# Ledger of designs, part 40: designed miniproteins, single chains, continued (3)

Each design is a single chain, and the fold is of that chain. pLDDT is the mean over its residues in the fold that is shown.

## One batch from the design tools (miniprotein)

Design m9365
Fold by ESMFold2-Fast:
Structure m9365 (fold): chain A 65 residues (1-65)
Amino acid sequence: MSLKEQLEVLKSITDEQVKAEAREMARLLRPDATEEQIERHAENFLARKQKMIDDLEKKVKEEEK
């Protein structure tokens, strides 16, 4: 999969979808976690997604001219 394809896939995933998956994962991995901790985990995942998009966009710009 090319960097451009990876970027397109990441951009196609909504922020709501990322947060929903992160919340579900957090509950499965940490069943004793509070709702506040779960939401913090979801926000952290959203920030990570944005960083990955930014990093990939810089790399794609280098390759795509």
Scores: mean pLDDT 77

Design m9366
Fold by ESMFold2-Fast:
Structure m9366 (fold): chain A 76 residues (1-76)
Amino acid sequence: MEKVEEIGKKVLEAVKEGDVEKALEYVREGLETLSKEEAERLYAGALSLADWMSEKDEEKAKKLEEGVEEAMKERE
């Protein structure tokens, strides 16, 4: 399995559990260790999961979105 797919599954599971801190930990690890193209894929996927979460918990979704954007900026 590609590393981006493995990390993406962990992020998805954490989001399903409502654990934003755990999801952000996996996103940060992925963005630090993946290639630029794979990091962009993880970033896009994580933002899509934040959008999905916004229908259930807007506050947690906002924290996830902001944390993902911050982690991507640190990747630059």
Scores: mean pLDDT 80

Design m9367
Fold by ESMFold2-Fast:
Structure m9367 (fold): chain A 63 residues (1-63)
Amino acid sequence: SAVEAAVRAAADASGKVTAGQASEVVEAHRDLISPEARRAAGALIAANGGTVTAAELIEALLA
């Protein structure tokens, strides 16, 4: 999916995505991401201290 590709492209060499990078992906793909998924992704990033793995973020945004 476009969201999955964008998350993978935003990830660093360790496969991690920052809150800022995640926010850019969400803004670019707002119509493809439910409000519930956006809230879940935000909560996940906050719980993990401001970073999340690409795989975890993809699961949260596409759930």
Scores: mean pLDDT 80

Design m9368
Fold by ESMFold2-Fast:
Parts: C-alpha cells; sequence; structure tokens
Structure m9368 (fold): chain A 94 residues (1-94)
C-alpha cells in the first residue's frame, strides 16, 4: 500500500528534505495508479528506486554504526519491494 511506502520512506531518509522527496514521488505514483497510467507508474517506480538508493548512500555516509547501516539497507529493500508490488498491481489491469 502507499501508506506502507510512506512509512518506509521515513525509515530510509536521514533528513526531512530526503523524506519529502520520497513522499512527493509516492504521491505522484498514487495519482498515476488512480488514473490508470501504468507507464507513468512504472517510470515513477524506477525513479523512486534510484532516489531511495541515493538517499541510502547519503544515510550510510552520515553514520558509522554498522547496526544502523543494516537497518537503513533493510528499509531500502522494503521500500523497493512495496514499489514493485504497486507497479505490478497497476499493470495487472491490462
Amino acid sequence: SFDQARRNAGNVASSDSDRQQLMDIIDQMEQAVQNGDSVQTSGLGLQSSRMVSDQTDRSISSTSDPQRIQQIRQSRDDFVDSIRRMMQQAGSRS
């Protein structure tokens, strides 16, 4: 669900601005899904995966705690899985 993606975004982001970037793309993706736009949904899904990877790198660079790094990576994986499921759900109406 988009609510789950929003929660995962908060766990990945190390700053409010990073969180806002993920929230904005999730909102755009939710709108694309509601409009039945599978192409836009796929494009936004790929963009969000790239964005979350960049944020993961920044978050890891901001900490020296191995346990924190593992938690950030786990949240990134959970976010990507949520996005993939939403893309698949949008495509299944074809």
Scores: mean pLDDT 78

Design m9369
Fold by ESMFold2-Fast:
Structure m9369 (fold): chain A 89 residues (1-89)
Amino acid sequence: VEKELKEALRHVDEAIRALRAGDIESAIEHLDKAIKAVREALKQKPSPLLQEALDLLSAARTLAEQGRIEQAIRNAEEARRLLEEELKK
């Protein structure tokens, strides 16, 4: 679980960076990798925090595709917070 959570956090950080830089293609790629890592963590340990993080990352991906960059960043930042909270357990 820790390995998958750290991988997800790394990709969320890269996605937020790409969104702020206007690199939407890179942002979506990193969001997809973060989503995959969170899904792997959920298979190992069911967690309401991880499910909420997954939903927020999926929403961020859709918002990024729609060009709603500020909302995509906010959802990705909230997902990052939840992933950090799960990692502290």
Scores: mean pLDDT 88

Design m9370
Fold by ESMFold2-Fast:
Structure m9370 (fold): chain A 89 residues (1-89)
Amino acid sequence: SPADEELLKFLEEEARKDGSIERIQQLYDEFVDIFIELALKKGLIKPEDVEKFRELASKPISVIAKEFGIDQQELEEIAREALKRLKEK
């Protein structure tokens, strides 16, 4: 997935500059929090789905989209928006 590749590239770039394992984990956790917030706001998932979504957040976007019955392109757009917000911090 393009969004999965963009996230991985961002984390790899951060690891090369200032990245401790702890810092990279914090950035990933922040990404997942923003991703969940945007998915809830767009009505793609419900509050009761948040724990399952968080568990699956490490999987490819295609897997998450299939599990929740979400359009993959729409989920990729949300993931890209989450990454953009993370980079703006």
Scores: mean pLDDT 84

Design m9371
Fold by ESMFold2-Fast:
Structure m9371 (fold): chain A 81 residues (1-81)
Amino acid sequence: SNLTIALAALDEAIRLLKEGGPREDVIRNLEVALKAAEEAGAPKEIIDLIRKALKAAQEGNLEEALRYLEKAKKLVMEQLR
């Protein structure tokens, strides 16, 4: 499902942030996650959290991006139950 694609992209973005991977790769995965979540018709709260994470990553606020992403991942996993 598109929501499973979103989860995979969120997991990769979180991994990259924790390992100090390239910001460009974080942003790319967040763009994939956002598109997949929107196409899946995910709840507004999930979409808003991914958008906030993307903006934070673009602005170099990586710790803030990570916090938004961990919240988004939790909500996506609850939707997949």
Scores: mean pLDDT 88

Design m9372
Fold by ESMFold2-Fast:
Structure m9372 (fold): chain A 89 residues (1-89)
Amino acid sequence: ELEEKIAELEERKARLEAQMAAVRADPSLSEEEKEILEYVYRVQLEALDLLLEGLRAGKPEEGLRRAEELAEKHLPKLEEMQRQMEARL
């Protein structure tokens, strides 16, 4: 079960990394849209890394807490970036 959870998070991390690379390579996206989407994916990747590190260390609760703290720190910037993206639509 634990190994299965680690594998699922690692797969999700790989998918997010691929999505971030696709955003960087997408010619239909503006530079500002790329910056916003890359920031969103980066925060998600950092959160997944904290969850994975916690699970591997046998401290899943600590990993979750660290991921939640990261999300809280970045939430105001993410909300501002979302508003900037919506203002361009």
Scores: mean pLDDT 80

Design m9373
Fold by ESMFold2-Fast:
Structure m9373 (fold): chain A 87 residues (1-87)
Amino acid sequence: NAVEEVFAAHSATNKALDAGDVDAARQSGDRMAKALESLGLTETAKEVRDLVDKAIEAERQGKKSEAASYHTAASLIAVGGLVEKEL
């Protein structure tokens, strides 16, 4: 289930960032984008990738509030894309 994979990958990204594992966070972000792409949401996947990349970079710089904002934006974009597809 690609929808479940989006949420699972997002959760994995959060756990990786909490652990300071930027490589694991990158891999989970890629999983989320691929799941969206498999649903035909290519533009949504690109926007999510861009936001997750910014979140990972902000986390590496110690800007946790900025990283949280980018992760929130990525989640909202992903959910918005899923809702649009269901309509």
Scores: mean pLDDT 78

Design m9374
Fold by ESMFold2-Fast:
Structure m9374 (fold): chain A 72 residues (1-72)
Amino acid sequence: MADQNLDDVKEAAKIIAKGLEEGLSYKESSEKAKETMLKQGRETGAKSATLLKQYGEKHGDEKLLEAAKRIA
């Protein structure tokens, strides 16, 4: 269901936001989220983490944290 996919996206964003707040880079927080989602079989979450990593590469850690907090 679409709601299930949205939950996966929000969980990936939550992991990224928490990682960034703990001092991880956009790359480290996004890779952690992707790995966590893949271990749980949540491919939509892993895809979302990859897209957020690309956003962080372009806009930096602060902008990624803002985006992740809005999604979570």
Scores: mean pLDDT 82

Design m9375
Fold by ESMFold2-Fast:
Structure m9375 (fold): chain A 66 residues (1-66)
Amino acid sequence: DKISFLEDLITLYTGNVDNLKSEIDDALANNSDPSVISMLQTLLDNTQDSLDSLRAALDRARAAAS
């Protein structure tokens, strides 16, 4: 159903956020190029915005179901 689908997407996107945070930490620890770090930060911000939207959609779907 829609709720299960949104829960699965939230799990996937949460994992992506955690992976991006780890990659940023590794890039910072290795003194990686600032442009690479900036790109990873942009991807993290976009992924976090998508995750927040999915959480809001889940809350609305749950409210509509009961």
Scores: mean pLDDT 86

Design m9376
Fold by ESMFold2-Fast:
Structure m9376 (fold): chain A 80 residues (1-80)
Amino acid sequence: SEAEVERLRKQLEAGLEAAKEMMKKGKDVAIQVLQQYYDTAKATAKYLKRQSKFKKHWREMAREAERKAKELEEMKKELE
């Protein structure tokens, strides 16, 4: 449903903001938080890709989720 997609979108955005705040408090904690949000972003992208076969706008959302997953992976590598 569109409500489910919107919920996942908001969770992904909140996760990125939380991860950035945690990075200020400690490297090890930040790495753990980034891993959790990376997993969430990957799951969101996978879900949206499946849904995008039925709606074009969900395809763009899937691409954005994939970009956010890549950003989280790069942030984790910078901290490691």
Scores: mean pLDDT 75

Design m9377
Fold by ESMFold2-Fast:
Structure m9377 (fold): chain A 58 residues (1-58)
Amino acid sequence: TLKVIKVANVLMKDLDVTTASELAAAIYQGRPLDEVRQAALDAGASEETVEEVVKIAE
């Protein structure tokens, strides 16, 4: 639960609240991190933001 909130906050640096929340929830729902990473990049997140998310989610 706490990690999901941290991931959403990091993603909100580059993405809107809806997209950030959906991607953070996808990690919690068991979606592969590689798929979420690619989806975040495709949505416009920076490589730096995505690397921070991966480190929190692992």
Scores: mean pLDDT 80

Design m9378
Fold by ESMFold2-Fast:
Structure m9378 (fold): chain A 70 residues (1-70)
Amino acid sequence: SEKEALELLIEAAELLRKGDGIKANELVKKAAELVGGDSQVGLQAMVDALEKGLSVEEAAKIALEAMKKS
């Protein structure tokens, strides 16, 4: 579900901030499966949002919207 995907993406964004890119990528892939989107598109959108100084929750929402459009 979209709610499950968002929860996974929030956890992934938190892991990216902690430097755990491997676990974050696993969670982004699971979220992409739930919404039928591209995990690479979601991961890139999340990284870009975090680099711009956006919050974990904002980065997760941006990644979800990017995956839904992919």
Scores: mean pLDDT 87

Design m9379
Fold by ESMFold2-Fast:
Structure m9379 (fold): chain A 71 residues (1-71)
Amino acid sequence: SMKALEEAERRGQRAMPAALEIVKAAQAIRDGDMETAEEHLRKAAELLGVSVETARERALQVLLGEEAVAA
């Protein structure tokens, strides 16, 4: 069905920009730049259609994963 393909394409178009915003937020948190981190978290939340808190949890998981590999 064409509608399912259009929905998958719309989700795909938002998913990649959202993932980049989550990574940028995680990097900003690591660097102590909370203002920049909150900007990226809000953008990711809007792109994913989730709360800012959910986006923050994802960014923290990325940050913790990076620190676990570095340890």
Scores: mean pLDDT 73

Design m9380
Fold by ESMFold2-Fast:
Structure m9380 (fold): chain A 85 residues (1-85)
Amino acid sequence: MKELEEEIKRLLEEMRRIVRELAALADEKPEDRRLVNLYIAAALILIGAEIDVQISKDLKKALEYVRQSLEAMRGLLEEARALVA
């Protein structure tokens, strides 16, 4: 069970890295509201994932939710990178 907690921690740290990268992209072009909106969306997904992990009694369900959240955030990052390319 501790292995599940460690995996969740790693995925949450990956999500935090994505939020930081999106924040940096939005800061470079603050006039592009699309980049700001992608950053806000990613930050809200991270908050939701952190709350789910905190309140969840089923770590396997929490891990699945975090995995789905990370995939959604990866999509937002790809969209943001395409906007700055």
Scores: mean pLDDT 87

Design m9381
Fold by ESMFold2-Fast:
Structure m9381 (fold): chain A 116 residues (1-116)
Amino acid sequence: NEEEQELLKYTEEVGAELGLSEEKVNKVFTVLNAYLTRVINAVDLKDEEVLQEESKKLAFALIRELNLKKSSKDKLESGIYEVLKKHQDEDLKNLEVRKKIIEEILKVVSEILKEE
């Protein structure tokens, strides 16, 4: 899929700028790509309860895949919530919107990793 390859390349470029290892960047991309694909097809992010639930699910997946401290859960969940809320009125099928979401979540992950 050409769009998925372009998203991965963009994720790798942003991750490198943030000083993240290639392994961590690929793990974040895998989680975000799977969640964004599911969210776009199955949930309404304009629903506040859905937005909160999806933010929690994504935070939990990232904590597991990146082996982050459980104490980072609330900060990661809050950061993801703000990113998803900011973009809730945008077309999540749009590649440029997906790039922005991935970039902003990578920045949240980067800040949490600096605290470890």
Scores: mean pLDDT 82

Design m9382
Fold by ESMFold2-Fast:
Structure m9382 (fold): chain A 86 residues (1-86)
Amino acid sequence: SLEEVERELLGLLGRVVGLIERNAPVEAVRAQLDELRALVERARDPTLARSTIAALESLAKSTKNPEYRAQLLATAAALRELLEGL
């Protein structure tokens, strides 16, 4: 259900935040973002895509690490392209 997808998405987003907070390698953040992107792509829901983009852009603004910022913005951009096709 959409509610189950929303719970999984919040869990994945929480993992991304946790990785950033503990200064995990950028590769770990990218892998988690790839999993989050795949979930949003499978859901094919415009509202979830918009909410996810906003959350990623907010995280990008809050981080002082340029590598984390680049990965967050790249994922947001990919989801924005997906949203245009929905």
Scores: mean pLDDT 88

Design m9383
Fold by ESMFold2-Fast:
Structure m9383 (fold): chain A 75 residues (1-75)
Amino acid sequence: MKEKIKEVIDKAIKATEESREAALQYLGEVARLALEMGLDQQTVSDYVNEAVRALLESPEAFKEVLEKIKEIIDS
């Protein structure tokens, strides 16, 4: 499961170069997989909200948040 989530996070990062909608779609997939892995719903919601807020600032900020989420998944 962790490898699957990390793969989708990488796709979300690449999608920021295509469109906001594509990036948000992959972020939704990350959230769904994290919940299936057993992460707390509130924790997942907090990460999603942080990533969405970062995307409103810049693609670079969004990528930074996704990389942090990836590190947390890897822990």
Scores: mean pLDDT 80

Design m9384
Fold by ESMFold2-Fast:
Structure m9384 (fold): chain A 59 residues (1-59)
Amino acid sequence: IITTKGSPDAFIAKVEAAGGRFVKPWGEQSVVVTGDIPKAVIEEIKNDPNVKAVIEGEL
């Protein structure tokens, strides 16, 4: 789950470009994504000033 300060669309595009996929929205500013997303991409998203939180979990 990725929670942002604005639109999550840029982060969805980054995840999909890295081989992940968008699953569903979780409220207005959060999205659920899945797939074999590289750790470097996850860390880049976590360090973005427009990202409030990233919650990692095994599905």
Scores: mean pLDDT 71

Design m9385
Fold by ESMFold2-Fast:
Structure m9385 (fold): chain A 95 residues (1-95)
Amino acid sequence: MLHLKIPEEEVEKRLKELMEKEGLELAPEEKVKEAARLAVAIQLTIEKYKLSEAEQLEEILELFKKMIELGLVPGSEEKLEEVLKGLREKIEELK
């Protein structure tokens, strides 16, 4: 995944800027911080490498999977599975 090429320092800087702009504080739980860092790393990757629509959706799919794993996404298991399926189908159509 391309987001793994983004330096941690750059991710932390962007996350701080977004939190200050929106007046947000992250929950003290490490899982929330992990998800936030991953989301920022993906956004920076899209901007830096000018990812195609398919590549952007692949990065977003990985973020969504991680957020579900961490228990951060509200909704039934069935509904979350439908969203993941829809994203996978869209990626294949764009390839």
Scores: mean pLDDT 72

Design m9386
Fold by ESMFold2-Fast:
Structure m9386 (fold): chain A 93 residues (1-93)
Amino acid sequence: SEKEKILHAIGLVLRGIGLIIDLEKALKAGDHKKAIELTKKLVEIAFELAKMGFVSEALRLLEQGLEVAKKYNDKETAKLLEEAIEKLRKEYG
C-alpha cells in the first residue's frame, strides 16, 4: 500500500531526526565512540529511505548530520557522512 509506504517513510525520517539530535548531544559531550555509532544508524536509515524512493529525504538527513559533525570538528564522523552522501548519490541519483 502507498499509504503504508509513506507512513513507514515518515517513521524513518522522525527516527533520523532523533539520531541527529542524539549525535549533537554526543559530540557536545565529547563522546566520539557514541557519535560514530549514531552516525552508522543514521546512514542505515538514510539508505532504507533511498531504497523506498525517498532519496531527497535521505540526502537531507545525511546533510543535516554532516552539518552537526562539521560544527563540532569531528573529522571521522564528517568523513563517514560525506562518503555515505556520495554513495547514495551514485546508487540512487
Scores: mean pLDDT 92

Design m9387
Fold by ESMFold2-Fast:
Structure m9387 (fold): chain A 64 residues (1-64)
Amino acid sequence: GYQESDLVETLTRTLLSIIREHGEDEARRVAESMVPVLSQMYSLTEEEAREIVDEALRRALALA
């Protein structure tokens, strides 16, 4: 099982690190590649996985 809030928090930290080291465009590319992986790993729909990733990316961009 997972907690959505914990997953968003973890992904936010990961994407923030990518923004700081490689820039926003690379972070967006990585975020897109994460959607199908999260969908498979956590039995989410692609839409649900995308919403989680988009929220994490939004938070990371706000913190960068």
Scores: mean pLDDT 84

Design m9388
Fold by ESMFold2-Fast:
Structure m9388 (fold): chain A 95 residues (1-95)
Amino acid sequence: IEELLEKVRKAVRERSPAEELRKLLEEIRKKLKEKYGDKLTEEEIDLLAYIKFLSAATGRSEQEVEEELREQSGGDKEEMLRLAESQVRTILASH
């Protein structure tokens, strides 16, 4: 996963096309499913993937991203997922 996150940081820095960022996000999701698929739900894996992607793309820590999403959602996991997905789409739209 660290290697994929480094690729996201590089792709954002170099203003790579949205398609490249989308492929990296899918690879992150796949790796998380392989590692945690027996312990986490699909929604939990998606949220974790979005948090890691947003952290790498924005330069914020995973904890900072998670805290922001938790605050904005009032702790509702479904709303956290919706907000995280929206933020990812905003980043992709800027590339």
Scores: mean pLDDT 82

Design m9389
Fold by ESMFold2-Fast:
Structure m9389 (fold): chain A 64 residues (1-64)
Amino acid sequence: MEALKRTLIQLGLSEEEAELGIRVLVEGESPREVAERYGKSVKTVRRAARKAQLALEVLEQLRA
């Protein structure tokens, strides 16, 4: 999933935001589990997931 992470970074996410967002949205991990694994707050993980979701929605629109 490195290609997806690079795409999210190009869409304006930080490397950390892209990685956290992929773990939640693509790998299906809970925000709590991702927060525990990366030593982040659940709020930080949820914010990263929201940014990643918006970026993926933009990509989907560009394919139309």
Scores: mean pLDDT 79

Design m9390
Fold by ESMFold2-Fast:
Structure m9390 (fold): chain A 80 residues (1-80)
Amino acid sequence: HMTKEEIKERVDKIIEELKKMAEYLKSQGKTDEADFLENLIKEIKKQYEEILKNMTPEEAERYVKDIEEFVKKLIEKLKK
């Protein structure tokens, strides 16, 4: 399973990808979509704190993989 450090690095990477996409969307005049991503970043940060407190390493690893897949699909959809 992943270490807490690996989980943190992967979550930080997800947040960075979302920030990059939000900046891109703002530059394209898609402010509503950019605001949605900024709110999603806040929610992920909140969930990450809860995960580290209450989840087993196995549950935390699954969560990180699930959120990575979700974010990947979301970014692909927004690039239409």
Scores: mean pLDDT 80

Design m9391
Fold by ESMFold2-Fast:
Structure m9391 (fold): chain A 98 residues (1-98)
Amino acid sequence: SLAEQASKNKEDLVVVEVDSVEEAEKVAQTLVNSPHVPKGIVLVVPPDSGLVRSITSAVIGVVNENKLDVSVGGVSGDEKLLQEAIERVKNGENVILE
């Protein structure tokens, strides 16, 4: 399955801390301009910021507009949620966890 294929490629996962939509858009533009695009990206957002959805949606929007084969996850910095987001992104899912 596609999920099994995605879970085997751990080297193509990027985890990045993002504290604003503007910073998220800059990260997304870096993906657009990259000669090598990762299979997945997980955005770690400050806890209690209320920005997980807006930050993650901004990156998903840029990825979709530029037709990049990248799965996007967003989390509020909880370790358990981060591990869940990593696994789901590796399986080819877009995910937002608060």
Scores: mean pLDDT 76

Design m9392
Fold by ESMFold2-Fast:
Structure m9392 (fold): chain A 69 residues (1-69)
Amino acid sequence: MIDELKKIADEYVKEAEKLSPEAKGRAEDLANGAIDIAESETNPEAQKKILDGFKKEMEKLIEEARKKK
């Protein structure tokens, strides 16, 4: 699970970088936070909820960055 989260995080950070340096920084902060929480969590169901929440937050971040130009 954590490897999958890291892979998804890398993909979102790369997408954010294409939009702006600010979006990349925000995406990196969000990714690091989600990974830290997931690594401290031992329950697989809770880890999946962290992954699902992370995806939603990243999608919002990318959408907001696109609106910013």
Scores: mean pLDDT 79

Design m9393
Fold by ESMFold2-Fast:
Structure m9393 (fold): chain A 81 residues (1-81)
Amino acid sequence: MKAYQAGLEAAENARKGDPVGTGEAAARMSTLAYESGNPVAAKKAQDHAGRMSTAAINGDPVRAYEHGLEAAKAAKEAELG
């Protein structure tokens, strides 16, 4: 699975209130993003995923989803650049 797709999966799991699924998909996204060879974009994806996970744990699925979409976007930039 591409980092971008893993990021979208994490965002959707966060929106549904699944913190475990969110964390698993976010970890997969981060690994794939770093393997793409763009560490700056990969770090941005990881940072947004951290904010997503925090919002999900705190019971804010809307904010978690927003952070998840930003994480996915950064992961896509890591794969393209």
Scores: mean pLDDT 83

Design m9394
Fold by ESMFold2-Fast:
Structure m9394 (fold): chain A 86 residues (1-86)
Amino acid sequence: SMEEAIKRFEELLKELSELEKEFERLVAEKASLEEIEEVLKRMEKLIEELEKLREEHEFPQEYLDALEEAKRLLEKMKKDLEELKK
């Protein structure tokens, strides 16, 4: 149902927010690049699931905007990780 799809979408966005905080914590604590990369891989999988939900259902614009922001943040975090490798 659309209600179940919206709830799942919101749950995935919440998990992404928690992983974003974990990324920030790991960077601040100077954790291994392997641990930081693992968090980014988990975020990428969640975004893949959100994209799949978007293709199966027509969501309100506010949800699409939230997904696009999450995708932009992931790309920035990936760039930050690559700079840490230099």
Scores: mean pLDDT 86

Design m9395
Fold by ESMFold2-Fast:
Structure m9395 (fold): chain A 75 residues (1-75)
Amino acid sequence: ASPEEIEEAKRIIERTMLRALTRAFHATGRITEADVRAAAEEARRVALEKTNVPEEEIRKITEEFEKSALAALAA
């Protein structure tokens, strides 16, 4: 994948995860680890549908955002 394609995948993943977590917070007033993992799975699916970036690269990007979100939740 090109650097431009990878950057687009990162934008899609970040945007999708933020939207999913915002919906979860507005629905329950809380964000759980399950919400973060579900958001990451949704983001992975959307990135695979909208880009030609290999699945393994999408997985790595999604795992990085998931780990960051879990770390923020634990703080």
Scores: mean pLDDT 84

Design m9396
Fold by ESMFold2-Fast:
Structure m9396 (fold): chain A 89 residues (1-89)
Amino acid sequence: LAAELAGLSEEERELLELSLRAHEALLAGKTEEAVRLYEEALRRTPSLSEEEIERFVESARKGAEYIAANMTAEQRERMRAWLAELRAL
C-alpha cells in the first residue's frame, strides 16, 4: 500500500483522495455528497464519455442507497478502520 501510494502521480493521488472522501461521506450517511465526490472522480477520467459518467453515477447512487440501508454496524466500523489506515499512509 505505502509503496503503491509512493508511485502515484499527483492526478492519481487526487483521484484517491476523492475516493476516500466519497467512502467517508457514505459512512456518515451523506449519500448525495458521496455520489457527488464519485462523479467528480469519474469526470477526471478523460477516457469516459458523458453518457458513461451518467450511467456510472446512477449505478453508484443506487449502490450507495443500498449500502446505507443494509450495512451493519460491524461493517461500518470495519470500513471506518480501513479508511483511517489508508489516510495514515
Scores: mean pLDDT 74

Design m9397
Fold by ESMFold2-Fast:
Structure m9397 (fold): chain A 56 residues (1-56)
Amino acid sequence: MRQTRLQQSRYLGGQSLIRENPSDQRLRQRANDNMGPIRQQQDTLQNQLQQRLLLQ
């Protein structure tokens, strides 16, 4: 039930924002392409996990 409210709010509110800021849509798509920082975070986490496993 909460989903219906959120979905409709986004559609109606988003329309105004999309008209004023079409760049926001492009930013969202570009963010998907920017997987670099996410990979860096994973690498750091892996390194930390490796150290913890070694220490055990």
Scores: mean pLDDT 56

Design m9398
Fold by ESMFold2-Fast:
Structure m9398 (fold): chain A 90 residues (1-90)
Amino acid sequence: MEEIVEELRKASGELITAVENGDVEKAKQYAEKIKELALKGKDNPEVSAIVVATALRLVGLLLESTDPKQRKAIEEALKLISEIMKEVDK
């Protein structure tokens, strides 16, 4: 579980960088990686905490962003991350 947490923290940081750069394709790739890692570590509360923190950071960036490419990257990332929350509810 140690490896999943570390990879998830790294993927979260890479995702934030990708959305800040308006890189929709990289944002999708890192969001998909976060989804995979979160589903593998769903029983670990630290994994859930990182996913929630990442979603909150993305919402914050969406509220302050005026760039259409940044907004699109954030929306696509949030869409993928929201799928994790649906799986946790089951």
Scores: mean pLDDT 80

Design m9399
Fold by ESMFold2-Fast:
Structure m9399 (fold): chain A 77 residues (1-77)
Amino acid sequence: SAEEAIEKALELAREGAREVEELLRKGDYQRANEVARRTVEEIRRLLEEAGLSEEEIKKALEQADKILKQAAVRGLS
């Protein structure tokens, strides 16, 4: 279902965010950027494969982006 796909997407965002935060704390900016990009790509693929509308995909990606940005702030602190 769309709800299950969105929940899985947010779980992937949280997992990617934890890795990004850890890498930034270690000063590995290149790897952190790679993980963030890969996480967004995996989320997009999952949502597209689940048949979500463009509007639903956009909303889920905006939530994922917020999660990743918050992790980046913590990792750089």
Scores: mean pLDDT 88

Design m9400
Fold by ESMFold2-Fast:
Structure m9400 (fold): chain A 61 residues (1-61)
Amino acid sequence: KVVVTDKNPFAPGQKAIVFIEDGKIVSVEILGPEASDEEALERAKELQKALMPDAELVNEL
């Protein structure tokens, strides 16, 4: 699944898109500190559609 969240240990205060496969984190994309919730969610939707179209998208912003 793909999770978009503002609560991440990699870059506190920045939003992240977390890619999860078989319950494990396989990749993380950190967004810039000025990214809005709407921009983060839109980016997550684009990445989910392009890389994991069958995965669920979870919004945790």
Scores: mean pLDDT 77

